Designed miniproteins, single chains, continued (3). Designs and how they scored, part 91

Each design is a single chain, and the fold is of that chain. pLDDT is the mean over its residues in the fold that is shown.

## One batch from the design tools (miniprotein)

Design m11149
Fold by ESMFold2-Fast:
Structure m11149 (fold): chain A 68 residues (1-68)
Amino acid sequence: SAAAVQAEIAALRARQAALGAEIRELVKRYFAGEISEAEYEERIAALDRELGAVGGRLAALEAQLAAL
C-alpha cells in the first residue's frame, strides 16, 4: 500500500539523519584527537556504505510511490 511505502520512506529518512549525525560526531572526535586516523577511515567507510544502501532503497521506494 502507499501508506506502507510512505512509512518505510519516513523510516529511511530518519536513518539518513541518524547516520549524518553519527558522521558529524565521528569527524568531531577525529579532529579532537580522540580516535586514530585508521579508526576514523574504517568507521567513515562503513557509514558511507550504509548511507549508499539507505539512499538506494529510498530512491527505489520514492520511484515506486510516484508510479502509483
Scores: mean pLDDT 88

Design m11150
Fold by ESMFold2-Fast:
Structure m11150 (fold): chain A 87 residues (1-87)
Amino acid sequence: STFETTEEEAKEILEELLKKYGIKVDLSKVPEELKTEAEKYAYTLEQTLDEEELLEVVVEMRAKVLGIGEEEKERLLAEVRERRAAA
C-alpha cells in the first residue's frame, strides 16, 4: 500500500514532535529554499536534536503515519537501537 502523506499531515506530525521536545522554530536560522512549514520544522528538528533523539523522531513519525500504537513504537525503537549497536 502507498501511504500518501499530505504537507498538512506532515506539518501536524512535525509540530507535535517539536512540542514534545520543547523546540521552537527560529525562521531566521532556516534556509530560504525551504518553502513549506513541514520542511522548516523538519530542518529545525535535524539541527537541534542529536543522532539518538533524531532516531526517536523518525520512529515516532513512522508510527503516526502507520497508526502504530505506543507498545509497537517502543518495540520498533528498541530494534533500531539494537541494530545500530550491532553495526
Scores: mean pLDDT 71

Design m11151
Fold by ESMFold2-Fast:
Structure m11151 (fold): chain A 81 residues (1-81)
Amino acid sequence: MSPVSEALAEAAEHLNQAQAAIDKGDKEAAQEHLKKAKEAIKRLREETEKEKNPKTKEWGERLIKALEKRLKELEEQVKSL
C-alpha cells in the first residue's frame, strides 16, 4: 500500500473509533483516537506534499479537507461529554 493510502486508512479508522467512543460516552478513549487521527492526517499531508503527480496531489488535498472537517466535528462532540 502507498504511504498516502496507509495514512488515509489510519486516519479514517481512528475517526471511526473516536465516533464509537463518543457514542459510548467514553471521553478518554475518544480523545486518544482523535489524537491518533490528527497524527495520521499530519502524515497524510506530508506524503501528499511530496506527491509530484498533480491529479494525485489534488485528490489527496480533497481527502485531507474532508478528514479535517470530520475531525473538527468529532472534537466538538467530545466537548459535550
Scores: mean pLDDT 84

Design m11152
Fold by ESMFold2-Fast:
Structure m11152 (fold): chain A 61 residues (1-61)
Amino acid sequence: MDEIIHRLAEVTKDLPPLVQARIANAVREGNYEEALRLAREHLTPDQVAEVEKLLEEYKKS
């Protein structure tokens, strides 16, 4: 779990701290739809694909 959150932080490192916190909290709460919504609004398509992959790994943990 913590490793996936750390990788998520690396993907989102250039976003404002408030947005980073919202994405991380959504993942911790199991609100993956909100996490992906925020990713799509703030990240490139390639970065969104990486977030989707990380969320899939988190769901299986």
Scores: mean pLDDT 78

Design m11153
Fold by ESMFold2-Fast:
Structure m11153 (fold): chain A 62 residues (1-62)
Amino acid sequence: AEIEIEEKGGKYIFTAKVGDKVVKGAAATKEEALRGMKNAAENPEHLDDAAKYGELAAKYAS
């Protein structure tokens, strides 16, 4: 799995790739970008993907 975080125009753009799925968002801070990934991990439609996004968020926080 891949995580990419880019600072652009005072915002943090994050991209998380899990298998064939890509989650992308933007936040004012790195902490908010991390919350965005955690929110994606709570997606009940994709429990497997949710677990992977949670792991990626933990790797970013580390």
Scores: mean pLDDT 62

Design m11154
Fold by ESMFold2-Fast:
Structure m11154 (fold): chain A 64 residues (1-64)
Amino acid sequence: AKAIKVPVPKSFPSAEAAEAYLKKLAAETPEIASVEVVERTDTSVTFLVTLSDGGRLRYTVAIE
């Protein structure tokens, strides 16, 4: 399957909170093989989620 909807909040209080959330989600979701930080700014973090079928999804979250 190509499309899974990953439930990611729009913003987090810190990059560490966002990373912890996504690592927990990856551990609990068998369709997610890995999560990595690919881009970071002062106000946002972009994550690359690699799916078990080889699909890749990018999620950008705000840091507030």
Scores: mean pLDDT 73

Design m11155
Fold by ESMFold2-Fast:
Order: C-alpha cells, then sequence, then structure tokens
Structure m11155 (fold): chain A 85 residues (1-85)
C-alpha cells in the first residue's frame, strides 16, 4: 500500500531526526517531501503522522527516552502540518 510505504518512510525520518538531532523545521520540510513523493494531501499526511503517534503510544516502550523523543517530534510536526490546513 502507498500509505504503508509513506508511513514507513515517515517513521524512518523521525528515527533519523532523533539520531541526528534534526530541527523541527527540517522534519516538516522532509515530511512534506515524503507527502509529495506519495501524492498525499496535507490532511492525509496529518492522518499518517497521527497514526504513527497512536501506534508508538499504544505499543512503544515509553520508558525509553528515544521513543519519547520520537513521540515529541511527531507531535510538534503534526501541529505544524495542521496549522497549514
Amino acid sequence: STMQQAQQELLDLFEEGVENNLSIDELVERALEIAQKYGLSLEQLALVISSLLQKLVMHGDLSNPKVRKIIQRLQEVYDRIVEQI
């Protein structure tokens, strides 16, 4: 599924963002590039990010600081994307 491929690339982006300390602005720009690559609207991009947030909160190890940092960046990018809708 195109949506599943977009979800995986977004997850990889946010993991890279934590490892390399990417700015929220850089993460927003790269998330928008992924959306364009897969033909996603801003609303669809927001839904994919929301889905990733839900999965990490439900199934992620919240005692792991790295998981919490991924969640934090996903939330901040989500907020920036919905402001554009």
Scores: mean pLDDT 88

Design m11156
Fold by ESMFold2-Fast:
Structure m11156 (fold): chain A 81 residues (1-81)
Amino acid sequence: MTPEEREAAIAFLRDYLRDKGRPVLSDADLEAIIDKAIAQGVLDAFLAALRTARDHPVLAPEEEAALEAAMRAYLAAVAAA
């Protein structure tokens, strides 16, 4: 992953959280989430889920459950840091 790809991923997550009215995380917390996702090899799947949610405000129940599970895992990762 290039530095530009990492920066784009952080910006995308920040915009998504703001759009959904979720608590705004600090840049350091967003970086920690993305870095942990990269280390675990799940970043692409997570970003794909967020992009789908952004493009389609009404998700299928399966897609919504997957997104919530991913978000919960990432927030738990930040809390553990």
Scores: mean pLDDT 68

Design m11157
Fold by ESMFold2-Fast:
Structure m11157 (fold): chain A 104 residues (1-104)
Amino acid sequence: MRKELLAFAREALKTAEAFAEGLKLADPEKAPELSAKFSEKIGEAIGTAFRDFEKGLELYEETLREARETLEELTKENPEKGQAAIELTDRAREEARREREAEL
């Protein structure tokens, strides 16, 4: 359990960084506000996971869904930059996930 919690926290933090970079690429003006919101939600998910792992995972998955929907909305405003942001975020998330599995 402790190794799983630490691995999850690392994955979640890297995912927050990935969304921050994706948001900067998609919309630099909105990126600071949106990045702060998603970082806060990911932090809450990590904190929750230390008390209730399953509940923390649930909040994390919900936050990932909201972040993805936000990138898709930004893609409607600027398709080229939005699509590049989605691809960058998907790659960074896959790397974070693989690193978590390697730590376990």
Scores: mean pLDDT 79

Design m11158
Fold by ESMFold2-Fast:
Structure m11158 (fold): chain A 61 residues (1-61)
Amino acid sequence: MEEDIVYALALIMLVSGALTGDKEEVKEATERALEFAKENGVSQEVIDRIKKAGEELIEKV
């Protein structure tokens, strides 16, 4: 799968978690998104971007 598609799907997972308004749900969504990205063999740069997006979303909910 293309890295851009994996990143987009990971962000959808993060946003779905954020819609609950619960920081713990955002954290779990971030962990699931990171595992999904790792399973698809994406670069460390994409993994770091997903992690940062999750951290930023936790601060916003």
Scores: mean pLDDT 81

Design m11159
Fold by ESMFold2-Fast:
Structure m11159 (fold): chain A 89 residues (1-89)
Amino acid sequence: TEVVKVKAELASFSGNTGVVRARVEVAPGHKVEGKSKYAEESGGIVSTVREPSGVAEIIASTNGKLSPEEAEEVVKKLEENPIEVVIKP
């Protein structure tokens, strides 16, 4: 098991929902899971998608029940703090 920290970039922000994305190259046959403390603590969602190219895309979104100001603060934390990517054999 390996943990890699990957910089997330703002993908979209609309109303109460901010979305950040991070990409990491992962060798075939490995399982990958993205984690974000700030998304999880705010009740947001973290999704991990494997691409055929061998790239894993991690998408973290804010909880749509936050105020616009709360969502903006969470987005700032998501951009300032790297997403943790857990890679398993």
Scores: mean pLDDT 77

Design m11160
Fold by ESMFold2-Fast:
Structure m11160 (fold): chain A 72 residues (1-72)
Amino acid sequence: SVDEVFEREREDALKAGEGTFEKAIQAAKDGAPESYVASLTVAGMILYALAGELDKAREGLKAVQEAVEKRR
């Protein structure tokens, strides 16, 4: 059914978004280039948006920004 397809797509996007933001936060902590951290952050935001998890996208962005600032 259409609902089952949408549920699976949202679950896949949510899982990918979580993993991508974890990588972005770790990259920020490890002092990776800003372009790399930004690319992961944008990808994570898009994945969370596809999952309908806009609040998680905002929290992820904040966590990445805090990780970048704590390096300074």
Scores: mean pLDDT 85

Design m11161
Fold by ESMFold2-Fast:
Structure m11161 (fold): chain A 80 residues (1-80)
Amino acid sequence: MEEEINKLKNLTPGDKASLLRLEHLKKLVIDAPNLTSLPIEISRLTNLEELVIKGRPDLKELTFPEGFGKNTDLKKLEIK
């Protein structure tokens, strides 16, 4: 089984167009040192199985958009 890993750097809540282009993605790695919240469009990644957020080892509080996980088979969520 092959998994595609796309790394998004400096992701902002306004960067929704980039996420919509990744709707077929099964694994997403976000390396964004300024990330405090995820855009609502991430909830549309219905094929997403793994989400890894890194670059913020000091971040203790991260907000997820309403509806995240509603239409996805997310198996792994990791923040580091």
Scores: mean pLDDT 60

Design m11162
Fold by ESMFold2-Fast:
Structure m11162 (fold): chain A 82 residues (1-82)
Amino acid sequence: MESLIKEIDQLIEELRKEEDPKRAIELAEKGIKLIKELYEKGASPDQVIQLIGRIAQALAEKGLVEEAVRLATKALKELGLT
């Protein structure tokens, strides 16, 4: 679990530095997949919601606001957190 959290943190930082919008979306989708794995391993709903929010915020900072909302909403529904 700890190593998976670190991988997610590193991916979010990579996402913040990514200049290509398409690549940024791919990184965000990979991050969501890792967050789903973290939840399956027993992470709290609060931790999962916070991490999804961080990915959405990173996309929004790139001007990808609609994609951020889409990915966050989809992930929360798939995890039963809405």
Scores: mean pLDDT 85

Design m11163
Fold by ESMFold2-Fast:
Structure m11163 (fold): chain A 92 residues (1-92)
Amino acid sequence: SALEEGLSLLQELTELVENFSEENAEKIKEVFSKLEELEKKHPQAVEELLEKHAEELKQIYSFLSNFFKETGDEENARRAEVLSKRAEALLA
């Protein structure tokens, strides 16, 4: 159920981004880190999520890249930008 875990994390991240607040900032970082760990352990499951949800993930990761850059989290900003570009490539 790596795909089910990834889908659950994606849904949580989407809700946190769509209903953004300062109280959600730390939770966003936590969920984003969990997705990174999931990709390290189950890269094929995360690739399948990117392929099936490319349009949503492009928008979410683009938002997160800007959010992390504004908060001085340069490493997560760079990772989110790379993921946004990976999702964009799947839409081309």
Scores: mean pLDDT 82

Design m11164
Fold by ESMFold2-Fast:
Structure m11164 (fold): chain A 91 residues (1-91)
Amino acid sequence: SKEEIIELAIKFARHVSDLLADQPELRARILREIGELVSAVLENKPQEEIDKIIERLKKVVDEAASRLTPEQAEELKKLYDEFIKKLKEIR
């Protein structure tokens, strides 16, 4: 449902905000990409457009992970993988 997608995105955004408290630019970039991804999914955009947004989000997540401790980086990557997996399972 649309509400499940929004709730999933809010949960991921909250964890990102906590992990990137000291990295406001990267936090803002990830939050923008999450917002664009949610909008594209809810508007039933072409899969090719959704995949491009997922790729952009992955690149920013990887950049953010490079600036965190190894433990925090692993947590961020795990949260991202779980978010994308659950997003694809919601139909």
Scores: mean pLDDT 87

Design m11165
Fold by ESMFold2-Fast:
Order: structure tokens, then sequence, then C-alpha cells
Structure m11165 (fold): chain A 70 residues (1-70)
């Protein structure tokens, strides 16, 4: 449901926030982009749009995690 997708987006926003506390400049830039996508997803009234935004935030979070491993 849309509410379940929005809950997942909120959970990812919390992960992005936690990463922002110790990240470098590139990590902070990606987090800012991710938070913008989170805002769009939370305001969406279309399930398909919200699911696409959720997937984009997930991809961005994985990119941030990969950068932190290097």
Amino acid sequence: SLDEVRKQIRDLANELHDLSLTGDEKTKQLIAEGLGLVAQGMLSTDLDEAERLLKEVQKLLEEIKKLQKE
C-alpha cells in the first residue's frame, strides 16, 4: 500500500540522516539528493510514483555504502 511504501521511505530517511553525521563532502551531497527524493515520495499520492522514488532512494543509499567501503 502507499502507507507501507511511505513507511519504508521514512526508514531510509533515518538511515541517510545517520550517515550524514560522519560522511565526507561527496557522501553529504548524495545524502542531500536522497533526502530530496524522500520528500518527493512522502508527498506522492500515486503508489507507482512512490515505489519508483523508494527504489531510487534505495539505489542512492547503496551507492553511499559502497563509497564508505572504499
Scores: mean pLDDT 79

Design m11166
Fold by ESMFold2-Fast:
Structure m11166 (fold): chain A 71 residues (1-71)
Amino acid sequence: SSEGARLARAIERTLREAEREIERGNLGKGQLLLDTARALVEEGARRGLLSPAQVAEFLERIEALEERLRK
């Protein structure tokens, strides 16, 4: 759906911004952006706007970036 496509683009943008902030050493901002991305993924899954494959892919990317924050 167009709504699902807009949500997926918003999540992609948020994840790219999170990665840039983590690379810059802005860990607090990176964490806030990852929390935002997770909330968007969970909402998209709950509303059926994202496929199970899209949900799994986004959550895997969020977990990978969260691991970078712990190191």
Scores: mean pLDDT 89

Design m11167
Fold by ESMFold2-Fast:
Structure m11167 (fold): chain A 120 residues (1-120)
Amino acid sequence: EELEKEKEEIKEARIEQLIELAKEILEKTDPEKAKKAEELNAEIPDPASRAVANIAFLADLDEETARELAELMKNKDYDSITDTFIEHGNEVALRLMRALMKILGEDKEAERLEKELEKR
């Protein structure tokens, strides 16, 4: 239906905006990680999975962990993704993950990330 298609297009556009923001931060802070993130992005067709991978690099997580998180996102294993960012994520990564979870409609996960941010 047309309304459902519009909702999906808006959701995808918002996810792409988060990816671009994450890339901009990476390029300014760690150009070597930005290059690795760009190479990994070419392998990940799903925007949400691509966003998680870029945010993982912002959290100083390695490429192997970023690939694992992308696979978890593809499988909609949101709990495991949230657990990883709470354990290992920095403030920037937690903020971007909270935004991503809100875009995806995963309010429980967004709340968990928000509570962790309140402790930092």
Scores: mean pLDDT 83

Design m11168
Fold by ESMFold2-Fast:
Structure m11168 (fold): chain A 61 residues (1-61)
Amino acid sequence: ALTPEQRARVGAAARAVGKGRISLEEFKAAVGTPDSEALFKAADVDGNGYLDAADFRALEA
C-alpha cells in the first residue's frame, strides 16, 4: 500500500504529465527520483503497465 506522501507524489506526477494514460517512462521523467519505478508499480493497481483514471481514483480519497 502507498503512504499518503507517496500517493501525493503519484498525483503530482500525473498532473505534470497531463495525460489520461501514463507510461513508466513518462512517470519516471515526471517524478525524477530513483524510487519512481517502485512508486509506479505500487500505483498500478490493476497491473496493466499504465497509470490511468481508475488507478488514480483508487489512490485518492
Scores: mean pLDDT 72

Design m11169
Fold by ESMFold2-Fast:
Structure m11169 (fold): chain A 74 residues (1-74)
Amino acid sequence: SEELLKKAKEILKEAEKANPTPEEVVRGQQLAAELVRQGYSAEELLKKAEEALKEGRYGEAQALAHVAIQKLLD
């Protein structure tokens, strides 16, 4: 969905603006990989990214949005 892709890119940009630490991003990447392994859809990953962004977990939001984009472009 182009709408989901647009939303994911906007979340990614906002998370990147907050300049999360490399350690925060790596932790987010580990979480994203685990959720993908558990069968989470792109839409579910995007929901988690939006929640993380709202809670100030910028590294997690960045990683989740990035993985959601990759799944949507599959």
Scores: mean pLDDT 85

Design m11170
Fold by ESMFold2-Fast:
Structure m11170 (fold): chain A 107 residues (1-107)
Amino acid sequence: MREKLLEETRERILEIVKGNPEAQELGERIIDLLENGAADPAKIQEIDDLLKEIERIVGPEAAREVGLLVGELLAKLAILEGRKTNPELAEKAEKELPKIIAEARAA
């Protein structure tokens, strides 16, 4: 389940930046950080720095889409982990997530 979320997000990011090898390497690095340290504030800061570098390479529109996918993955990973300790709260968060994503995309 977790591995599938990571792989699906990787594929979507790589499709956005597929014409740019440097941006693809940065996208892969973001996925690696999410796989190995998504809850670490230092790793979240490193992800933000990598997103800024992607923006420099591919521009703000494509970088925004990558950022939204990263945010969506972080939320889904948090819900998946939360399901182990509070399945009722995790189910509520999962039901609300599509609305939160839609509002973020509209902003």
Scores: mean pLDDT 78

Design m11171
Fold by ESMFold2-Fast:
Formats: sequence, C-alpha cells, structure tokens
Structure m11171 (fold): chain A 67 residues (1-67)
Amino acid sequence: MKLSEEELEREVRWALYLIQLAIAKKNGDLEGALEIARRGIQEFKDDPETVAELEALRKEIEAELAK
C-alpha cells in the first residue's frame, strides 16, 4: 500500500505535470499547455497508461488551439 521512493517520485512528478497543465489552461496558454503535455509524454514514455492520458490531453489541447 505504501509507495517506494521511486514510485512516490513518479507520482509527484505526474501531479506536478497535471498542476502545470491546469495552470496553463486557466491562463489561456494553450501553447504552453501543449508543450507541458509533450514534455510529459517524453518524461513518462516507459509508462503506457500515463502516456495514454497525456496523449488524450495533448489531442484535446490541439483541438482547442485549432478553434
């Protein structure tokens, strides 16, 4: 039930990416949000579940930016 130090570090980094993404979207910085999502995909490329979530967010941001 308790995370290892490596698992905790990964969870903290994931949470920070979500926070940065939320802040960028709140400020209307869609280009910044897209860059955060792309960096997250590279950072978590060995975690297919996290990559899938980031890819979904990236596509949503790209769709919003195209409007």
Scores: mean pLDDT 78

Design m11172
Fold by ESMFold2-Fast:
Structure m11172 (fold): chain A 62 residues (1-62)
Amino acid sequence: SAEEAYAKGVGLLEMGRASASDPARAVELYEAAIRYFELAGKGDSEEYREARRNLAAAREKL
């Protein structure tokens, strides 16, 4: 469901934040979070924007 997809996206975003010292893992987690936010119809949410910003920052560290 969209609600379950949103909850998974939030969890993955939180895991990504916790993985700041491992940029490769953070990238995987943020990409997954973005995917779940899109499935939830939350492409215009603040969480989606944060996941995208954090993904770009993590990619710069690779």
Scores: mean pLDDT 89

Design m11173
Fold by ESMFold2-Fast:
Structure m11173 (fold): chain A 88 residues (1-88)
Amino acid sequence: RLSRRQEAELAFELIAEMVRTRDWSSMSDEEFRQAMRELRRRMRERLPVETGIIRLLDDLVSEENAERHPEIKSDVKSLIDYIAQRLS
């Protein structure tokens, strides 16, 4: 059985293929929220709700924090890109 960390890695691998063609940092705020909502949905199917990543995604989807804090968007985009790059 995968550890919680490996489960998070695998979940990001699955969604990275779906979102890798998008420029996360250049998305409109609404497009970013839609992408985060999709990420949250896919991860919830594979991971417990108590994982830190799911809590972060909840905050980004539910509130305007990501729109006011572009560094958070950049960090998430960098994580997704890193995982996608390793998959390639």
Scores: mean pLDDT 55

Design m11174
Fold by ESMFold2-Fast:
Structure m11174 (fold): chain A 64 residues (1-64)
Amino acid sequence: MLSDEEALEAAKKALEAAKKHKDNKASAGTVLYGAREVLELSDNPEAQELAKEAIEIAEEGGAV
């Protein structure tokens, strides 16, 4: 499992990437992968919240 610090950093990076590249399908796929990994490997509620937000933005950008 990820530490709380690692999960928060990964989730923040995924969210930042999602916001910068929301209209890029290739970037959306990478963001979706990273955010899902945070949800699977971390029980930190703040990290999970950020990861879910990143997934929603990536899905709007055309990630499946």
Scores: mean pLDDT 73

Design m11175
Fold by ESMFold2-Fast:
Structure m11175 (fold): chain A 63 residues (1-63)
Amino acid sequence: MEEKREELFKKANEEAQKIIKEADATPYSSPEEKREATLKAVAESLRIIGDALDEYFAEERKK
């Protein structure tokens, strides 16, 4: 049962890292665009992790 929750967090972390990595690998026209894209990628990665936490707590409530 713990393994499914651990897998959920692992997938969320991998998705978050992928988004950040893709943003960093993208050639931007200006430093301003790169800064803005990096902030958006970080915000999106935090949202994914937050969603995984919410799903983890929803599973805990079911017992």
Scores: mean pLDDT 74

Design m11176
Fold by ESMFold2-Fast:
Structure m11176 (fold): chain A 95 residues (1-95)
Amino acid sequence: SKEEKFKEYLEKAIEEIEKAIEAAKAGDVEKAKEHAKKAMKYLDKAIELSEDKEKIQKLINAQFLILVGQSSLSLGDIETAIQSFEAALEIVKEV
């Protein structure tokens, strides 16, 4: 169903955000960026499947935090990147 696909994409986004956090903590900036990019893709797919304004807004907020995390990685600010990814993870888990 559309609802089952939505849940599957959220679960995949969560997995990719967790992998981005793990890679960032290990100092693997390129791997962290790769997983963050995959998380963004799954969040886009979840947003496309939802008509719930509150869920869409939460997922967009999570995407913004992932973009902040990616930018922070590019600037060498690993601490801010991890915090931004962790904040995005908490939002996605509450959807």
Scores: mean pLDDT 92

Design m11177
Fold by ESMFold2-Fast:
Structure m11177 (fold): chain A 85 residues (1-85)
Amino acid sequence: SARERGRELAKDEVEAIMEIPVLLAQLEDEDPKVRRDAALMLGELAEIIRKVGALELVVPRLEKLLSDEDEAVREAAREALARLS
């Protein structure tokens, strides 16, 4: 069961690695809508983030958003962290 999935995830790893830095930069955007959408997308990528070992890079950035001025950004960060844990 892990054999074919392992090969498939190797391709997704390259794409996820390229998307993660962009999303992490967007967590620091001046527009709260951009920060919210980036946090939600990191949550959707949770399985890939775990597979590529990027939790140490992603989790602290999302934890910072739990103290964000915008309530929707804080809620998005909570949802993303729940998916990553």
Scores: mean pLDDT 78

Design m11178
Fold by ESMFold2-Fast:
Structure m11178 (fold): chain A 65 residues (1-65)
Amino acid sequence: SAEAARTVVRYGGREIVERALEAGRPDVAEEMARRAEEASKQATSVEEAVAAIGELSRWTREALA
């Protein structure tokens, strides 16, 4: 459901933003918060939400490396 999709993006996005802030990268955290908000509006299924969070997690890992 769209509601479940938004829940996945909300909690997954929060975890990613917190990791970036803990790494001392507020620029990455801001970008991730923006992308998570965008994904929350676009994802209409749990599958889309999981894929979006996976992409955000991968990008964050690469940006912090």
Scores: mean pLDDT 80

Design m11179
Fold by ESMFold2-Fast:
Structure m11179 (fold): chain A 84 residues (1-84)
Amino acid sequence: AMEKEIKELLAELEAAIAAGDVDRAMYALIELQELLKKNNALPSEEVKALSARAVALIEEALADLSLPESVTDEDVRALIRARA
């Protein structure tokens, strides 16, 4: 079921964030967004909170690539989507 898949992806995302594994967090976030999009589902508050934490982790990693200070969470999400 979609709910079980979301729960598994949230656990994966949380584990990736705890490990500081940017690539793993990025893949889990993309998978979660695609699953929600495929099912026309709105993200829950837990999904939003973990996604924000994952985006922050990715932003810190991307800062090492000299990204401009104007990069927002939406810009980071757009970059993730472009790489998927």
Scores: mean pLDDT 68

Design m11180
Fold by ESMFold2-Fast:
Structure m11180 (fold): chain A 90 residues (1-90)
Amino acid sequence: MEEEKKKLEELLKRYEKGFKVADEILEKEPNTEEALIKALLTILALTEGIVSEEEALNMSTLELIDLLLAALSDNEDVQKIADYIREKLE
């Protein structure tokens, strides 16, 4: 019970950090579609604990996709999202 609560608090902390970094990406990226995609991928990567805030901000959208695919290879939704974004940005 306490262990579950601690994991939930850690997850919420990652979400809060994800939204903060996403806001920064949206302000700095001139292309709105690319900014939104990168922001969403950054929230996911931070929530899963795959990247730090600094790493996410310095990575390209394609680098974030590659990292998410490597870390979440069993996640079919991540694979589908990655395929879609690669087709649009490459």
Scores: mean pLDDT 70

Design m11181
Fold by ESMFold2-Fast:
Structure m11181 (fold): chain A 85 residues (1-85)
Amino acid sequence: DAALAALEAAARPAEETARELAELVHERRDDPEVLAVARETMARVAALMQRAAEAIAAGDAEAAVAAVREAGEVLRRALEEVRRL
């Protein structure tokens, strides 16, 4: 299944980045700036994952992959931002 393989390939980097970000946020949980970045990032990722789910339901694998890739980019930028704090 080419569509499933593409989704898995897009999801793996996002999942790994999300895990790394979650660990760093937990370590830095007393920092209000870190918590603010985490809250904003979670809201943006949730909206993108909702779009991916809707695209999957509609049979639009390309849109689903694009949404997951965008979520991965949002997570990567958040990780860079938290590392700079």
Scores: mean pLDDT 86

Design m11182
Fold by ESMFold2-Fast:
Structure m11182 (fold): chain A 93 residues (1-93)
Amino acid sequence: AAPVTATPEQLTAAAKARGVDFEYTPDMTLEERMARGVADTLVEAAKKATKEQIDKLIENARGMAEEARKLGMDRVAEIYEQTIKELEKIKKK
């Protein structure tokens, strides 16, 4: 995989500042872990969440997509955008 432009610690701190308590580890490709971990966490949270809580999860995912684009991780940003679509679908159920 291509080298990452930010450390896992920097991404973890940025996520927490945005209200997302998710820890990034260095043992995996960062792009893959961001995509998989965040998507799984948001979808699982949404399944147990109220409509208002799902709205907050969508905003968090949007922030993550924008941050990924700033880091040049467009593939990760696209995965977060797909996650937003899934959250919208869950919200309607």
Scores: mean pLDDT 68

Design m11183
Fold by ESMFold2-Fast:
Structure m11183 (fold): chain A 92 residues (1-92)
Amino acid sequence: PNIANTLNNIGNVYHNQGKYDEALKYYQQALEIRQKVLGGSHPNSINIAITLNNIGNVYHNQGKYDEALKYYQQALELRKQVLGDNHPDVLN
């Protein structure tokens, strides 16, 4: 568990409370840390994909479907790239 994981978990709590703007703030902070510290590095791509998917879920619940699709597509693309490692858990 690192700071980015904690921020993602705080975002999950706000999302479950229906506090979508607060959830987005914490998910975006988690995403920024993951992107700045590890960049596009392979070992953290799955965690970046999870955060992008969570952001998409918030936009979907707000009825912002075009924004949700954008984040879901980014998460899917990262997951497909991780599949190249032949790791069994990359589809979960």
Scores: mean pLDDT 77

